# Designed miniproteins, single chains, continued (4): the designs that were tried, part 28

Each design is a single chain, and the fold is of that chain. pLDDT is the mean over its residues in the fold that is shown.

## One batch from the design tools (miniprotein)

Design m12942
Fold by ESMFold2-Fast:
Structure m12942 (fold): chain A 92 residues (1-92)
Amino acid sequence: SEEVEELTDYILTLASLIVLLDKSKDESVKKKLQESIDLIVEDLRKKFGEEVAKKVLEEAKKLAEYYKETKDIFEVYKKAKEIAKKIVKEKE
């Protein structure tokens, strides 16, 4: 599904930005990363609605923690895709 692929990309991008935000020690870099996260969430809100945007952000935060533990990008991708499938099914 094109929608599953698009949401997978959003979840992965948000999770990656959250990991970078958590790792950063530079306040100006942190601010720019947070601004990027906020813009992506606003984009999701406009395309898929508030509930989907909120769910994607919640799941991306959980996925960021999972990535920190596993260090395996392929496992993170697989989990992101399963999350996207569930979100698409719930909105149908």
Scores: mean pLDDT 86

Design m12943
Fold by ESMFold2-Fast:
Structure m12943 (fold): chain A 78 residues (1-78)
Amino acid sequence: SAVKIGISALTRVELEAKLKGDEEAAKKIQELRDELEKTGDIDAAIEGLKEIKEKYPELKEAADDAIDIMEKAKKKAE
């Protein structure tokens, strides 16, 4: 499902944030993952990752990859 793919993609960005020592970013990404799991709202998760990209430039590449994965998953689920 698109939700499961999105959770996996968000988990990768969260792990990247943890590896870089950014606990605030990791917590925000965890909150996005929890919200996606609760609501199934993949658009809200994508928007949240766009905010993460702006606020935490070091995560831009990981967030861009995750957004691409999530947008493709959304398209296939429709």
Scores: mean pLDDT 83

Design m12944
Fold by ESMFold2-Fast:
Structure m12944 (fold): chain A 91 residues (1-91)
Amino acid sequence: SSAVENLKELIEKLIKLIEENAPEEELEKMILEIETEIGVIYIEYAVSGDKSSLEEAKELLKELLKKAKELLPEDHPIVKRIEELLKIVEK
């Protein structure tokens, strides 16, 4: 799925922004773009019945959360936002 590939690229960009100590406003912008791609993956699942892209998105978000916790305090707003996104895809 192109949405899964877009999600991978957005996750890599978010990690770079975190490593570069980018403003929280820019990090939130990336989170919103990630949320949009997750929405596209859900629409693809709803139309096709194929969970493969949704399952791949879950694993990508788990990896993102692990990496974010290595770079940021666990109570950081961005870490909490990633946890929220992961909960959405785990349903």
Scores: mean pLDDT 84

Design m12945
Fold by ESMFold2-Fast:
Parts: structure tokens; sequence; C-alpha cells
Structure m12945 (fold): chain A 55 residues (1-55)
């Protein structure tokens, strides 16, 4: 469905952003804003994964 395709694309984009931020964290320190952003993407990933389980 279009809904499932949209959720999968959102999850993929979210995972790529998490990888980028985790790489930054590993290579150098992160600002409080970047840490909050990483936490936000991680939480959003969990929400998207739960939604996909119900589709």
Amino acid sequence: SREEAAQKLALKNNEEMIKTLEKIKAERGMSDADEQLLASYQKNKEILEERLKEL
C-alpha cells in the first residue's frame, strides 16, 4: 500500500540520519542539540517500527 511504502521510506531516512549522527558522536563530541536530535530520531524509529508491525 502507499501507506506502507511511505512508512518504510520514512524509516529508511530515519535510520540513515541516526547512522550519520552516531558517526559524528564516535569521531568527536556532540552538542546538547545534536544529542537531543539523535534521541528524537531513535524514538521516531521505534514509533515507525511499531506502525509497520500493524500494517
Scores: mean pLDDT 82

Design m12946
Fold by ESMFold2-Fast:
Structure m12946 (fold): chain A 64 residues (1-64)
Amino acid sequence: SVEKAVLEAVKEYIRSTLKKEVPEESLEMLAEAAIEYTDFAESHGFTTPATEAIKAAIAEALAA
């Protein structure tokens, strides 16, 4: 599903950014929080480097 693909893309972005092993449960929770924060930012019309990076990671993964 699209939701699963988005979650996996954000998890991979976080994994590569941290460059360390993260427990799967923690990684999934962080990815869910990052997606919610990005959606909140878009809905309220603001952008941060973090939301831009997350959106780019999602777009790239879904295009590949």
Scores: mean pLDDT 75

Design m12947
Fold by ESMFold2-Fast:
Structure m12947 (fold): chain A 79 residues (1-79)
Amino acid sequence: YKVTVEAEFESERKAKLAASIMSFTGSVLLDKVEVTFEGNKVTVVGESESLEDLKNFVEGAEAAAKRMGAKSIKVKIEE
């Protein structure tokens, strides 16, 4: 299973902090995680054999993004 989470923030500093949090949680929960930072936008691509771990990661990533003041959050899960 693969997930893509895209979050846009009010500032580059908040985006960097969110990216760091998402990278850490992804490294614990997922088989593979790639975090890309572009200005005030963060894109996380995660892969896991466990759909449950993937969903737990998504919940954590959304919570982290909201706490950091994300203006938009997009989530896509694919097999």
Scores: mean pLDDT 80

Design m12948
Fold by ESMFold2-Fast:
Structure m12948 (fold): chain A 85 residues (1-85)
Amino acid sequence: SEEEEKKLLIEGLKQTNADLRANWEALLAEINSLSPEEQQQAIAHLEQLKKFLESKIDPNDPVLQELLKLIDEVIAALREAIARG
């Protein structure tokens, strides 16, 4: 059951990676439409998500590594949006 749960989690992350890449322009538009408070909250939520994922999945898993990189790219976009006001 733990092995099956991990397998389902990895499949979910593969889909998340695909969705993030496919919808990147829409995601950037959404980020730029958020208030500075909402952008800061999104950063905090994404940093907590990174910690959760790192606690559950092998750090050498390529799907996890790709997702962590995409999350870092989203955090960077949020920080740029905050810097613009």
Scores: mean pLDDT 84

Design m12949
Fold by ESMFold2-Fast:
Structure m12949 (fold): chain A 73 residues (1-73)
Amino acid sequence: APSPAQQLLARAEELLRRAEEAVDAGDIESARAHLDEMVRILSQLLSQNPDNEDLLAYGRELEERMRELAERL
């Protein structure tokens, strides 16, 4: 079964995908809402797992993708 950390990570990935779809549709309000929820989940995930190097590296990749998407808003 997936761990709580894996479930939160999957949720963050899903929210990023939803935000990308919303931006492409011109739905800026939905895109912002998805990114806000993603920031909350990712901050929780990273703060609860500070010594997990693989998770920290992947979290940084998600943060970079989020930043790139936010520049399109």
Scores: mean pLDDT 81

Design m12950
Fold by ESMFold2-Fast:
Structure m12950 (fold): chain A 110 residues (1-110)
Amino acid sequence: MLPSKEELIEAWGETVADFLRSLGEPELAEEIERITRIVIEGLRAGKSVEEILEEIKKESKLPEELLEIVLESLRKMLAAIDAKDYEKFREVVLEFMEKVAELVKKRKAA
């Protein structure tokens, strides 16, 4: 069965939140879960990608560097889903996870 746009975004949010918790970042995980809800609710309401991203910018408590990574990755993921390019979607998710891991490592090393 082909997953819906909402199901793909929910899976992304759960995967990233679990990953952040495994790295000892439960507060960042909670913010990712909150952002995931904003995206899903925005998609259900028929909002554009840009409207959803602007709402995330206003509502998010993420550090600026992580927020920029999240916004860019969400834009790329939503575009890949709209194009039905699930290979590209997977690549963007993996790139996002690598960038998040590097950011967390830098913050713990400082």
Scores: mean pLDDT 83

Design m12951
Fold by ESMFold2-Fast:
Structure m12951 (fold): chain A 66 residues (1-66)
Amino acid sequence: GAPSEAQLARARAAAEAYAATDPNKAAASGVVAGQEGGLTPDGRALYAAAKAGDADRVVELARAGV
């Protein structure tokens, strides 16, 4: 289903927290690489979850270290 406003707000807060924690590490990892079409299966799942605004799924995948 469509993400609720609360889920979108949580996803945004999580993204800001990530950027605040280590923006250089995040940029050097997936974002700077620009691998939207060539991601690993785990990286693709994280990308798809983030794009869909599924905050719970993003948190689960982030915890798994993808």
Scores: mean pLDDT 57

Design m12952
Fold by ESMFold2-Fast:
Structure m12952 (fold): chain A 77 residues (1-77)
Amino acid sequence: SVEEALEAARQGERDAKEGRKLLDKGVATKDRQTILRGIALVLRGIGLGVQAIILGKDDEEAVEAGKRALEAAGGKA
């Protein structure tokens, strides 16, 4: 459903942004565990963004929200 797609997109964007923050912190502090946590959150954000695009294929808002999650994972947001 569109609602499921939008929820996936919003969670994916949040996870991607938090994952990027943890990656930056972990690299700066040379903290392996923080780097791994950051990677895991970015990957989850990517998966949720893709899920949003697939589930929301007939809805422009859902597809754009999913793309924002992917952009956040790539550091563009």
Scores: mean pLDDT 86

Design m12953
Fold by ESMFold2-Fast:
Structure m12953 (fold): chain A 65 residues (1-65)
Amino acid sequence: MEIERKIAQLEAAIAVLRAAVAFLEELLAKSSGERKEQLERDLENTRRAIEELEEELRELKEELE
């Protein structure tokens, strides 16, 4: 089913972004100044992307059920 494929793709995308968040947090701990500010923005943007994908995933799961 196409919906099941989309769910799997969204779950994979969310997992990748969560791994990216973990990496950005590690880099933030080692960074200062301008680099730290850039990483903080990247982290915020990545967290927002995760929230949007999780909402889309929720809607698709409701469609399946």
Scores: mean pLDDT 83

Design m12954
Fold by ESMFold2-Fast:
Structure m12954 (fold): chain A 77 residues (1-77)
Amino acid sequence: ITTVTIRAVGPDGTRGVVTVTAEDGVVVDISIRPDELAQALAEVAKESLGKPIEDAVQRLVEALEKLGYTVTSVTTS
């Protein structure tokens, strides 16, 4: 199991965290906080389930940036 944690800061200073969990390189779960960010990213998150983790992480980072968020870290464990 691989977990990628994306940390970002919004234009209003709101701190966002996206956690992507994959098994054998395929996304099985995505957790997004806070709830407002989860709602804004719901479609991208849904479309990322069952996809390669590299593709999912790239799309989520791009979606965060389009919402005016600055990605501060991307950590793999």
Scores: mean pLDDT 86

Design m12955
Fold by ESMFold2-Fast:
Structure m12955 (fold): chain A 72 residues (1-72)
Amino acid sequence: SDYGKQFGKAAAEEAEKYAEEADKLNKELGEQIRLMAKQIRDLQKDGGSTGLVSMLLTGAKGARDEARRLAK
């Protein structure tokens, strides 16, 4: 759906911001988050799977929070 595509685009952009922040603190976690962001973009090209997109976005946020914790 159009809503699903818009939601997925916003989620991918948010995950990409998490990746940029994490890359500065922990390159490995930043790379992991970039892969999650790519998966979100791929899933939402057809406007489906908002639940899986939400799960991936939550994982990306968690990995970003872990990068912050490891950096003190």
Scores: mean pLDDT 82

Design m12956
Fold by ESMFold2-Fast:
Parts: structure tokens; C-alpha cells; sequence
Structure m12956 (fold): chain A 55 residues (1-55)
């Protein structure tokens, strides 16, 4: 179903964001921190849009 595909996509996206956040914590570099924040913001917006579309 569309919801199942959305849930799988969200799970994969969250793994990518978690990885970037962990790299940012480990490195402490401003570039990695900014990249992780940008990825999280973009992921959240896309996930919210996807949930609205299947609701």
C-alpha cells in the first residue's frame, strides 16, 4: 500500500539522517553539523508532506 511504502521510505530516510547526525557529533565540524541539520529539516518536511498525502 502507499502507506507501507511511505513508512519504509521514512525509515530509510531516518537512518540516513541519524548517520549524518552521528558523524556531526563525532567530528564536531560546523560543516557536518550544518549538513545534518539541513538533512533533518528536509527529511521532516518531506515526511510531513508524505503523511498528509496518504491521510
Amino acid sequence: SRRELLDQGIARGQQTVDQLQQQARDSGSPEDLQKAEDAQRKFQAEAEKGRAEVA
Scores: mean pLDDT 81

Design m12957
Fold by ESMFold2-Fast:
Structure m12957 (fold): chain A 89 residues (1-89)
Amino acid sequence: MASKETILYYLELIRNMSKEELLKANELAPEVGDEAYEKGWSIEEALKKLKERAGVKEDDPKLSDEEIREIALSQPGTDEEDLEEALKL
């Protein structure tokens, strides 16, 4: 189950991450996942910590709209209509 709020959060996170940043985060995902489970973090909080630990900065090149759509649609529970509606917010 994914609410529009959760989809919007994923889009904001992805839009603020470069492709290189996402690749680094993916490598660190198991470590952050274990910590999130131990501390009871939400998915949103865990993803924020994952970005922080990837050590990337806000000045990194932004993802294109096409890349954002492809990544978001690869997530479980992301619907194209919901994605388009969230992007308009």
Scores: mean pLDDT 61

Design m12958
Fold by ESMFold2-Fast:
Structure m12958 (fold): chain A 94 residues (1-94)
Amino acid sequence: MSVEELIEELLEKIREAMEEKGVPQEVIDKFIEGLRKYLSTLSEEDKKKVAEELIKEVERLIEEKKDDPAEVFLSALERAVAGVVLRQLEALAA
């Protein structure tokens, strides 16, 4: 799978999960656009690493939060994304 295909798979999984939870389309679009812009600032190696880590986190949250309301899922997803971003920034600073 190419890095570009991996990123599109990640963004599609997030969109579908949010839509299934009933998250408003405006919130979904803003989240996806923000994440796409962030990923576009990374090197190809970092894009792949971050996308792979985020796919694992998203799949875990979909399973763990399947019976939880949209607000709980969205909060957990935002925290997971922030955690991955912070770890990536710390790795660059080291």
Scores: mean pLDDT 81

Design m12959
Fold by ESMFold2-Fast:
Structure m12959 (fold): chain A 76 residues (1-76)
Amino acid sequence: MVEKTLRVEGADEEQLDRAGLGLAGAVARGHATSVKRLAQEGPTVVTVRVTAPDEAGLEAAAREAERAGGAKVTII
């Protein structure tokens, strides 16, 4: 198992909510095991901790979050 922090940058709060739904979908599909919100670092910027079975699952979860709302997602 691998654990990384994702930085999620949205244009607005709705994009952040949609990114969260994307991460929930990644958990449902087995790409991620758990997601925990860590901090809000700006009005439309949040950091989340993601645990996944492997690096490929972690990357897939990040891309699902990005596609769901159009937010920019960076693996730290």
Scores: mean pLDDT 84

Design m12960
Fold by ESMFold2-Fast:
Structure m12960 (fold): chain A 75 residues (1-75)
Amino acid sequence: MKLSEEELKRFRDYVRDLFLGLVRELQAQGKSKEEIIEEIKKFADELISRYKNNPDLVKAIKEVAEEIIKFVEKL
């Protein structure tokens, strides 16, 4: 399935919000940067598995996860 540019943008925004929510929750629990990055990678793998039949969505998840990991590394 070929998604529109707008649909892909909305999906990326949705996935970014999920990852940022996870980061905030783990920070509130007192997790280290290293532990937060590990949990982001696990969550990304779960999302990729869920959307495995759509390469565009898988790519979007990977790109957003990489952005969030870089963000956490700068904290």
Scores: mean pLDDT 84

Design m12961
Fold by ESMFold2-Fast:
Structure m12961 (fold): chain A 84 residues (1-84)
Amino acid sequence: MTLLATAATVTLKDGTEFTAPGPGAPADVAVAAAIGKAARELGQSPEEVAKQVARVDVTLPDGSVVDLSAVAKEVAERALRVLG
């Protein structure tokens, strides 16, 4: 099943958080937007940011939040494919 998101928050290993709005698209797109924002703000590549991702939280259209931290590495790698 495709998980739709309105926002995604990515937390790096140092505790820094980056939140980006999703366009109501698949969660991978919202996570890609959050990684892209982190890369821009930190002056790093999206690939370098993805290596530092420790936690991923996705906000669904109904306002509920899903914690994807158990699969954070896989979600970050999938988001890089959206950005590439």
Scores: mean pLDDT 77

Design m12962
Fold by ESMFold2-Fast:
Structure m12962 (fold): chain A 109 residues (1-109)
Amino acid sequence: SALDAVRAWYEERVARGEQAKAEFERIKANPDASPEEQLRGAEAQKEAVELEYGLGTREANSIGRKDEKKGLELGKKVDEDYTEKMKQVEDNIAAARGRLEAERAARAA
């Protein structure tokens, strides 16, 4: 049914987000992680944040159809959370790329 398809879509995206978040946390917790692994971790963090934002905006829109004020308040929180988390993602990606370039330069010397 259409409801079963929507539920499966939500469950798949939640699972992907949780898996991506777990991969980021696993790599972050490893002090011996290579620059390549750190970059993969930062990219996994980005995927998790983007998936959370997509799910959060859909939930805010759904709530807004029944209660416009509540939907707007939730949407604002989702936007604020996304902005804050995405800044952390961008900083982590930049740092990981810098480390990877430094390692490649050291190997070329």
Scores: mean pLDDT 87

Design m12963
Fold by ESMFold2-Fast:
Structure m12963 (fold): chain A 71 residues (1-71)
Amino acid sequence: MEELLRRIEREAREAAERYGAQRVAELLRQSAEALRTLGRQLYEEGKLSEEEYEELQRLAEAVEELARELE
């Protein structure tokens, strides 16, 4: 998870420099919401373990925090 977050952070910073920080922050916020919705759905269907669901939830929170930092 940490390595994936690090990659997302790097790519988001590069995109923010190219396309603007506010635009990238909006896309990251939308992505975090989508991850939360999908994660909850898959967990309720029994397709994710509790650990996988918690990891996905933490990923979504980290992406949302990154979006706030880019604002």
Scores: mean pLDDT 81

Design m12964
Fold by ESMFold2-Fast:
Structure m12964 (fold): chain A 78 residues (1-78)
Amino acid sequence: SVEEFLEKLREILSKYLTPEEVDEAVARFKKIYEELLKKGVDEETAFRLAAESVLLEMVAQGKITREQAEEILKELFG
């Protein structure tokens, strides 16, 4: 479910980010996820693409490293 995925995402991100940054990342994820669903992307693919997009934005902002982003993706989907 979306709720279970979001809880897992929050737990993993809390290792790397402040509580405020976790809330911002989750809010950004929800926006991208909903936009993908509106475009007809399936739920599983939308989860992956939204997570990848948020993590890439965080790497670009210097909040996490590329290696940390890869570890987070493995924890979420591997």
Scores: mean pLDDT 87

Design m12965
Fold by ESMFold2-Fast:
Structure m12965 (fold): chain A 94 residues (1-94)
Amino acid sequence: AVPELSPAQLRYLAWLVRMLEAELRRARTMSEEEQARMVAGIRRMARDVLASPWFATLPPEVQALVRRLAAAETLEEVEAVARDLRATYDRLRA
């Protein structure tokens, strides 16, 4: 059995999923240079999350996905993490 997420954790995960999906939609209209800057921005955001005092309170599966996001070097890697985050969110909110 997966531990039940707190309402705050579920809201954070919902925000993260929606934000990544919105950025990836924008990426389709971006130049290669703009896509690289977006990936760098997402990596910085993920590293800030890793450094936060509440990161350790997230489910281990979500922690692993944030670590993958912090290490992402390409748009394709960000897209893969976003798909896994969406699937995880949909499972955990059910």
Scores: mean pLDDT 82

Design m12966
Fold by ESMFold2-Fast:
Structure m12966 (fold): chain A 75 residues (1-75)
Amino acid sequence: SSQDQQLLEQARKLVEEARKQLERATSPEEMEEIKTRFDAEMDRLLAQTTDPQVRQQLEDLRLEFHQWYVERLNA
């Protein structure tokens, strides 16, 4: 549906913005705050759909961000 496509578009923009914030972060504490805010926003998007396929795509985007978060912490 158009709503599901908009949710996925919003999620992709959220991932891109969170990635940029993560690149600018200078401390583990700032990185953790960015991840916490990202997860909260993703939870808000997940709450707007009951489609299992869309939910899985949103969860895949969350996992992608979490992978970058771990890489940034270990850099």
Scores: mean pLDDT 87

Design m12967
Fold by ESMFold2-Fast:
Order: structure tokens, then C-alpha cells, then sequence
Structure m12967 (fold): chain A 87 residues (1-87)
């Protein structure tokens, strides 16, 4: 319980910061590039929701951490790609 709460807090803080950065970049992208970002964000959101489900419903701390790490890396890659398009 306590470990799951700590992982959720860390996940929300880190993902929140990354999403804020992506939102700033998103406003500078073309409409076509914005649609590509939204499609990838939908897939990342599925990973985040499944991570939260594993942590809260299944009590699978390690599975939740693994999916959270995957979601974070996918989001970082998306931000990097957006930064390259804005430069």
C-alpha cells in the first residue's frame, strides 16, 4: 500500500512535468504534427492507466513500475521528437 502510493506520487509528478513540457512544444507544431503527437499520447495514456491499475487494483508493484518506466521513456522520446521539429 505505502510503496504503491509512493510510486503513484512519483509517476504523477514526473509524467505531469513531461506533459507540461510537451504542451509547450505542441503549440509550436503544425496541425499534422499535432495529430501525430495526440495519437502517440493516446497509447502512452493507456500505459499510464494500466500502470495505475496494476498498482491500485492488482497490487502488482513491480508490474506497475515497469509500465510506468515504459510510459515515461515513450513520453521522453515524443518530447525529443517534438523539440527537433520546433528547432
Amino acid sequence: SAEAEEVLAEMRKEIGGLLRRLAQLYQQLSPEEQQQVLKRLQEIDKLIKESERLLTVDKDIEGGKKLYKKAKEELKELIKEAEEKVA
Scores: mean pLDDT 85

Design m12968
Fold by ESMFold2-Fast:
Structure m12968 (fold): chain A 63 residues (1-63)
Amino acid sequence: DVLERLRELRDRLRGLLEAPEVDLAELTRVATELGRLVDEHPEAARQLEAEEGPLELTTPPLP
């Protein structure tokens, strides 16, 4: 499933960014892979963004 792969890649990218040590090489590889998948399946990427993007903006940093 393209949407599932896209979600996995994005989640992995976020994990790399949150890691105490930034692995620039892997970060670049994962980002490139994600971008390629987005370019091949723009509808799936938009679907994921529509579902996950606003959630990020809606959730306040402090309760």
Scores: mean pLDDT 68

Design m12969
Fold by ESMFold2-Fast:
Structure m12969 (fold): chain A 64 residues (1-64)
Amino acid sequence: MEELEKLSLEVKRLLAMAAGAQGRVTPEQTERVMRGELSDEEVLELARKATPEQIENAKKLAER
């Protein structure tokens, strides 16, 4: 989704952590996102595995 592409890298990292907590991504992949080792496109793929609720929560956390 175009909206996910417009999210800051910080929001995408928070989404990857949330997806990891639900077992949708591995802890190793989440760590790589936090270290900036993944491309923006790979981060977007991880963010797409997050629920809409997790996306909204990540946006709120990144704004504060």
Scores: mean pLDDT 63

Design m12970
Fold by ESMFold2-Fast:
Structure m12970 (fold): chain A 57 residues (1-57)
Amino acid sequence: SIEEIERNVKVQREQIDAWYQRVSKDLNPAQQKYLDERIQEVEKTIEEQAEKLKKEK
């Protein structure tokens, strides 16, 4: 269902944030900036894929 897709997206975003909070302590500022940019790209991809899945459901 669409609700399940939205719930799964929210959970994935929460897991990404929790992971980032843990690994950021081991990273220097340049690495943190690189990771932040990659996370933004991943979040955009997740949104696009979720929208496609909603159309299939």
Scores: mean pLDDT 78

Design m12971
Fold by ESMFold2-Fast:
Structure m12971 (fold): chain A 116 residues (1-116)
Amino acid sequence: GPIQIVQSGGGTVKAGGSRTLTGQVSGADLSSHPVSWWLEKNGKRSFVASLSADGKTQEINPRFQGRATISADHARQLTTLTLSNLQPEDSGVYYQGLGVLDDAVFGEGTTLTVVA
């Protein structure tokens, strides 16, 4: 069947708070694909974090360094992005990607609103 990614964990949070965003993957083996998270603002998607298929190599955008943690639970087919010390500029739609660059499948997004 087709790859599906169901995202959750959005909502409104106060500045300085933390939020965990999740992506539930079906139709593909999570352990066979890298995962990524992207922030969309004003129609532009920017990289947040990625995790290799084996879960051993992480890449975090310098903007989120020390404030973002990416993880994958292969048995549950679940990926998570935990963001801490949130700022108003972190507001937008967060997308989970599965796979490499041009072949990546994205979830429908989850909206995070950070208020001062």
Scores: mean pLDDT 89

Design m12972
Fold by ESMFold2-Fast:
Structure m12972 (fold): chain A 55 residues (1-55)
Amino acid sequence: MSLAQLEQQLQDLGLQLQQVYDDYQAGKISKAEFDARVAELVAQMNGLTAQIAAL
């Protein structure tokens, strides 16, 4: 994969994290769902950051 593709995926995950936060503030998702989605997105972002650092 190119660096640009990894950076784009990282940006997309950041937008998803913002959406999860907005959904929680709007009362669309539970605290448990919010915590689970944030943990998953953070894990994915950390994985992508490690891949970028290894290039």
Scores: mean pLDDT 83

Design m12973
Fold by ESMFold2-Fast:
Structure m12973 (fold): chain A 70 residues (1-70)
Amino acid sequence: SADEVARAGSRLLARLEQENPSLTQADADALRRAMATSLDEMAALLRRWGLSDAEVETVVAGVRAAQARA
């Protein structure tokens, strides 16, 4: 569901904020939107923010599974 995707996004953002304290609300909103609408854009953004390919694949798989259950 959208709520599940939003919750996953919030948890991920909390983690990323520890590594990049300059993250803005606009960056947070962009990630949440990408998680709901474009997994490719989300993956590209996560890689830009320093996540490994394995971490990105895990996040994408989780979001995709949540969307499939919606």
Scores: mean pLDDT 69

Design m12974
Fold by ESMFold2-Fast:
Structure m12974 (fold): chain A 58 residues (1-58)
Amino acid sequence: KRVEEAYRRGLELGKKYGRDGIKEATNEIVKLKKYYNLTPEEVRALARGVLEGIVEAE
């Protein structure tokens, strides 16, 4: 399911960038939304994954 894939990708991104890379992670979300024409549900899942990934990496 594309929403689940977006969430997993976000989780990986959040772990990669961490707390200090929130701005970079946010820019990557915007870029992915534009390039892959993500639905609002996919964008929300991706963003949630990023935030959770950042928290888990801590």
Scores: mean pLDDT 78

Design m12975
Fold by ESMFold2-Fast:
Structure m12975 (fold): chain A 100 residues (1-100)
Amino acid sequence: SMKEELIEKAKEWGEEKGKKEGLPEEAAKHLGEALGLLVEAALLAGEEELAKKVAEGDEEAYQRAAERIGDLVATNQDPELIELAKQIQEHIAKAAEAYE
């Protein structure tokens, strides 16, 4: 599906970018997982164009997606969005831990 393709593209892009910027392989994998989950959250929120831009590696789109999902979690209380936001934060934390 388009959803699965965009998620996988974001994961691959995030992992590749992390590796190119000198992140350890484990940290780069967690960054990829976080970006894939961010795309999934953006699609769930109806932000299809934003999700596509994140999957293309648009850094401004990462910031807009993170802000939009944060606002929706705070105001909408969608259980699926809350769970995706939690998983994004867990992967970011694991990426940071993998530096040690």
Scores: mean pLDDT 81

Design m12976
Fold by ESMFold2-Fast:
Structure m12976 (fold): chain A 106 residues (1-106)
Amino acid sequence: VKPLNAIQIDTIGLLSPELWFRVNAMQEPLEVAIEAIKNSTLLSEEEKKFLIDFLKSEVTSQEKIDKLDDFMAKNKDRILAFNRELSPNLHQSVHDEIEAYLDSLL
């Protein structure tokens, strides 16, 4: 398993701080994040495929980053709901920071 690049780590952190902690701090494999996305009740199959394909990409381009930012901005409420589904007891300030970031994309 190759180490994750910084953009993949940051993407996981924006999607879920719990997944970021598990993958980055606990060094669990990327598959942990992929399985959490697959098991989500809030994401559509198309959204799951987009996020999984992005996370599996070893090469990032500005076009891919722009597409991710557009996806996150358009699906802000759903991304926040997914984050709360995985981390219901997480401090509100972390959710507020993620929401502020998503608002900055619009």
Scores: mean pLDDT 64

Design m12977
Fold by ESMFold2-Fast:
Structure m12977 (fold): chain A 94 residues (1-94)
Amino acid sequence: MEEEAKKLIEEIRKLGDDLVATLRSQADALRAAGLPEAAEWVEKAMKEVQRLFDEAIEAARKGDIEKARELYQKAVDIATEALQRASDALRAAG
């Protein structure tokens, strides 16, 4: 495995763990606020983000760095949108 691929896999794992933890925290906050449907939407986004990070790691392992970066960016975009929508829902409820 190339040094670049190893470094990218480590970066994806660290960011993936952080983003998944943040999304889980937001889903828990939405449920506590009485917004179970919004929480369920965030949980579905979290599952898709986890899948994309796993696919990005596999692409990097195979030496497809370009595909790994594309999947990584897609996961980050989905996570960012989910976090923004969760924040907006919590503000509307408060």
Scores: mean pLDDT 84

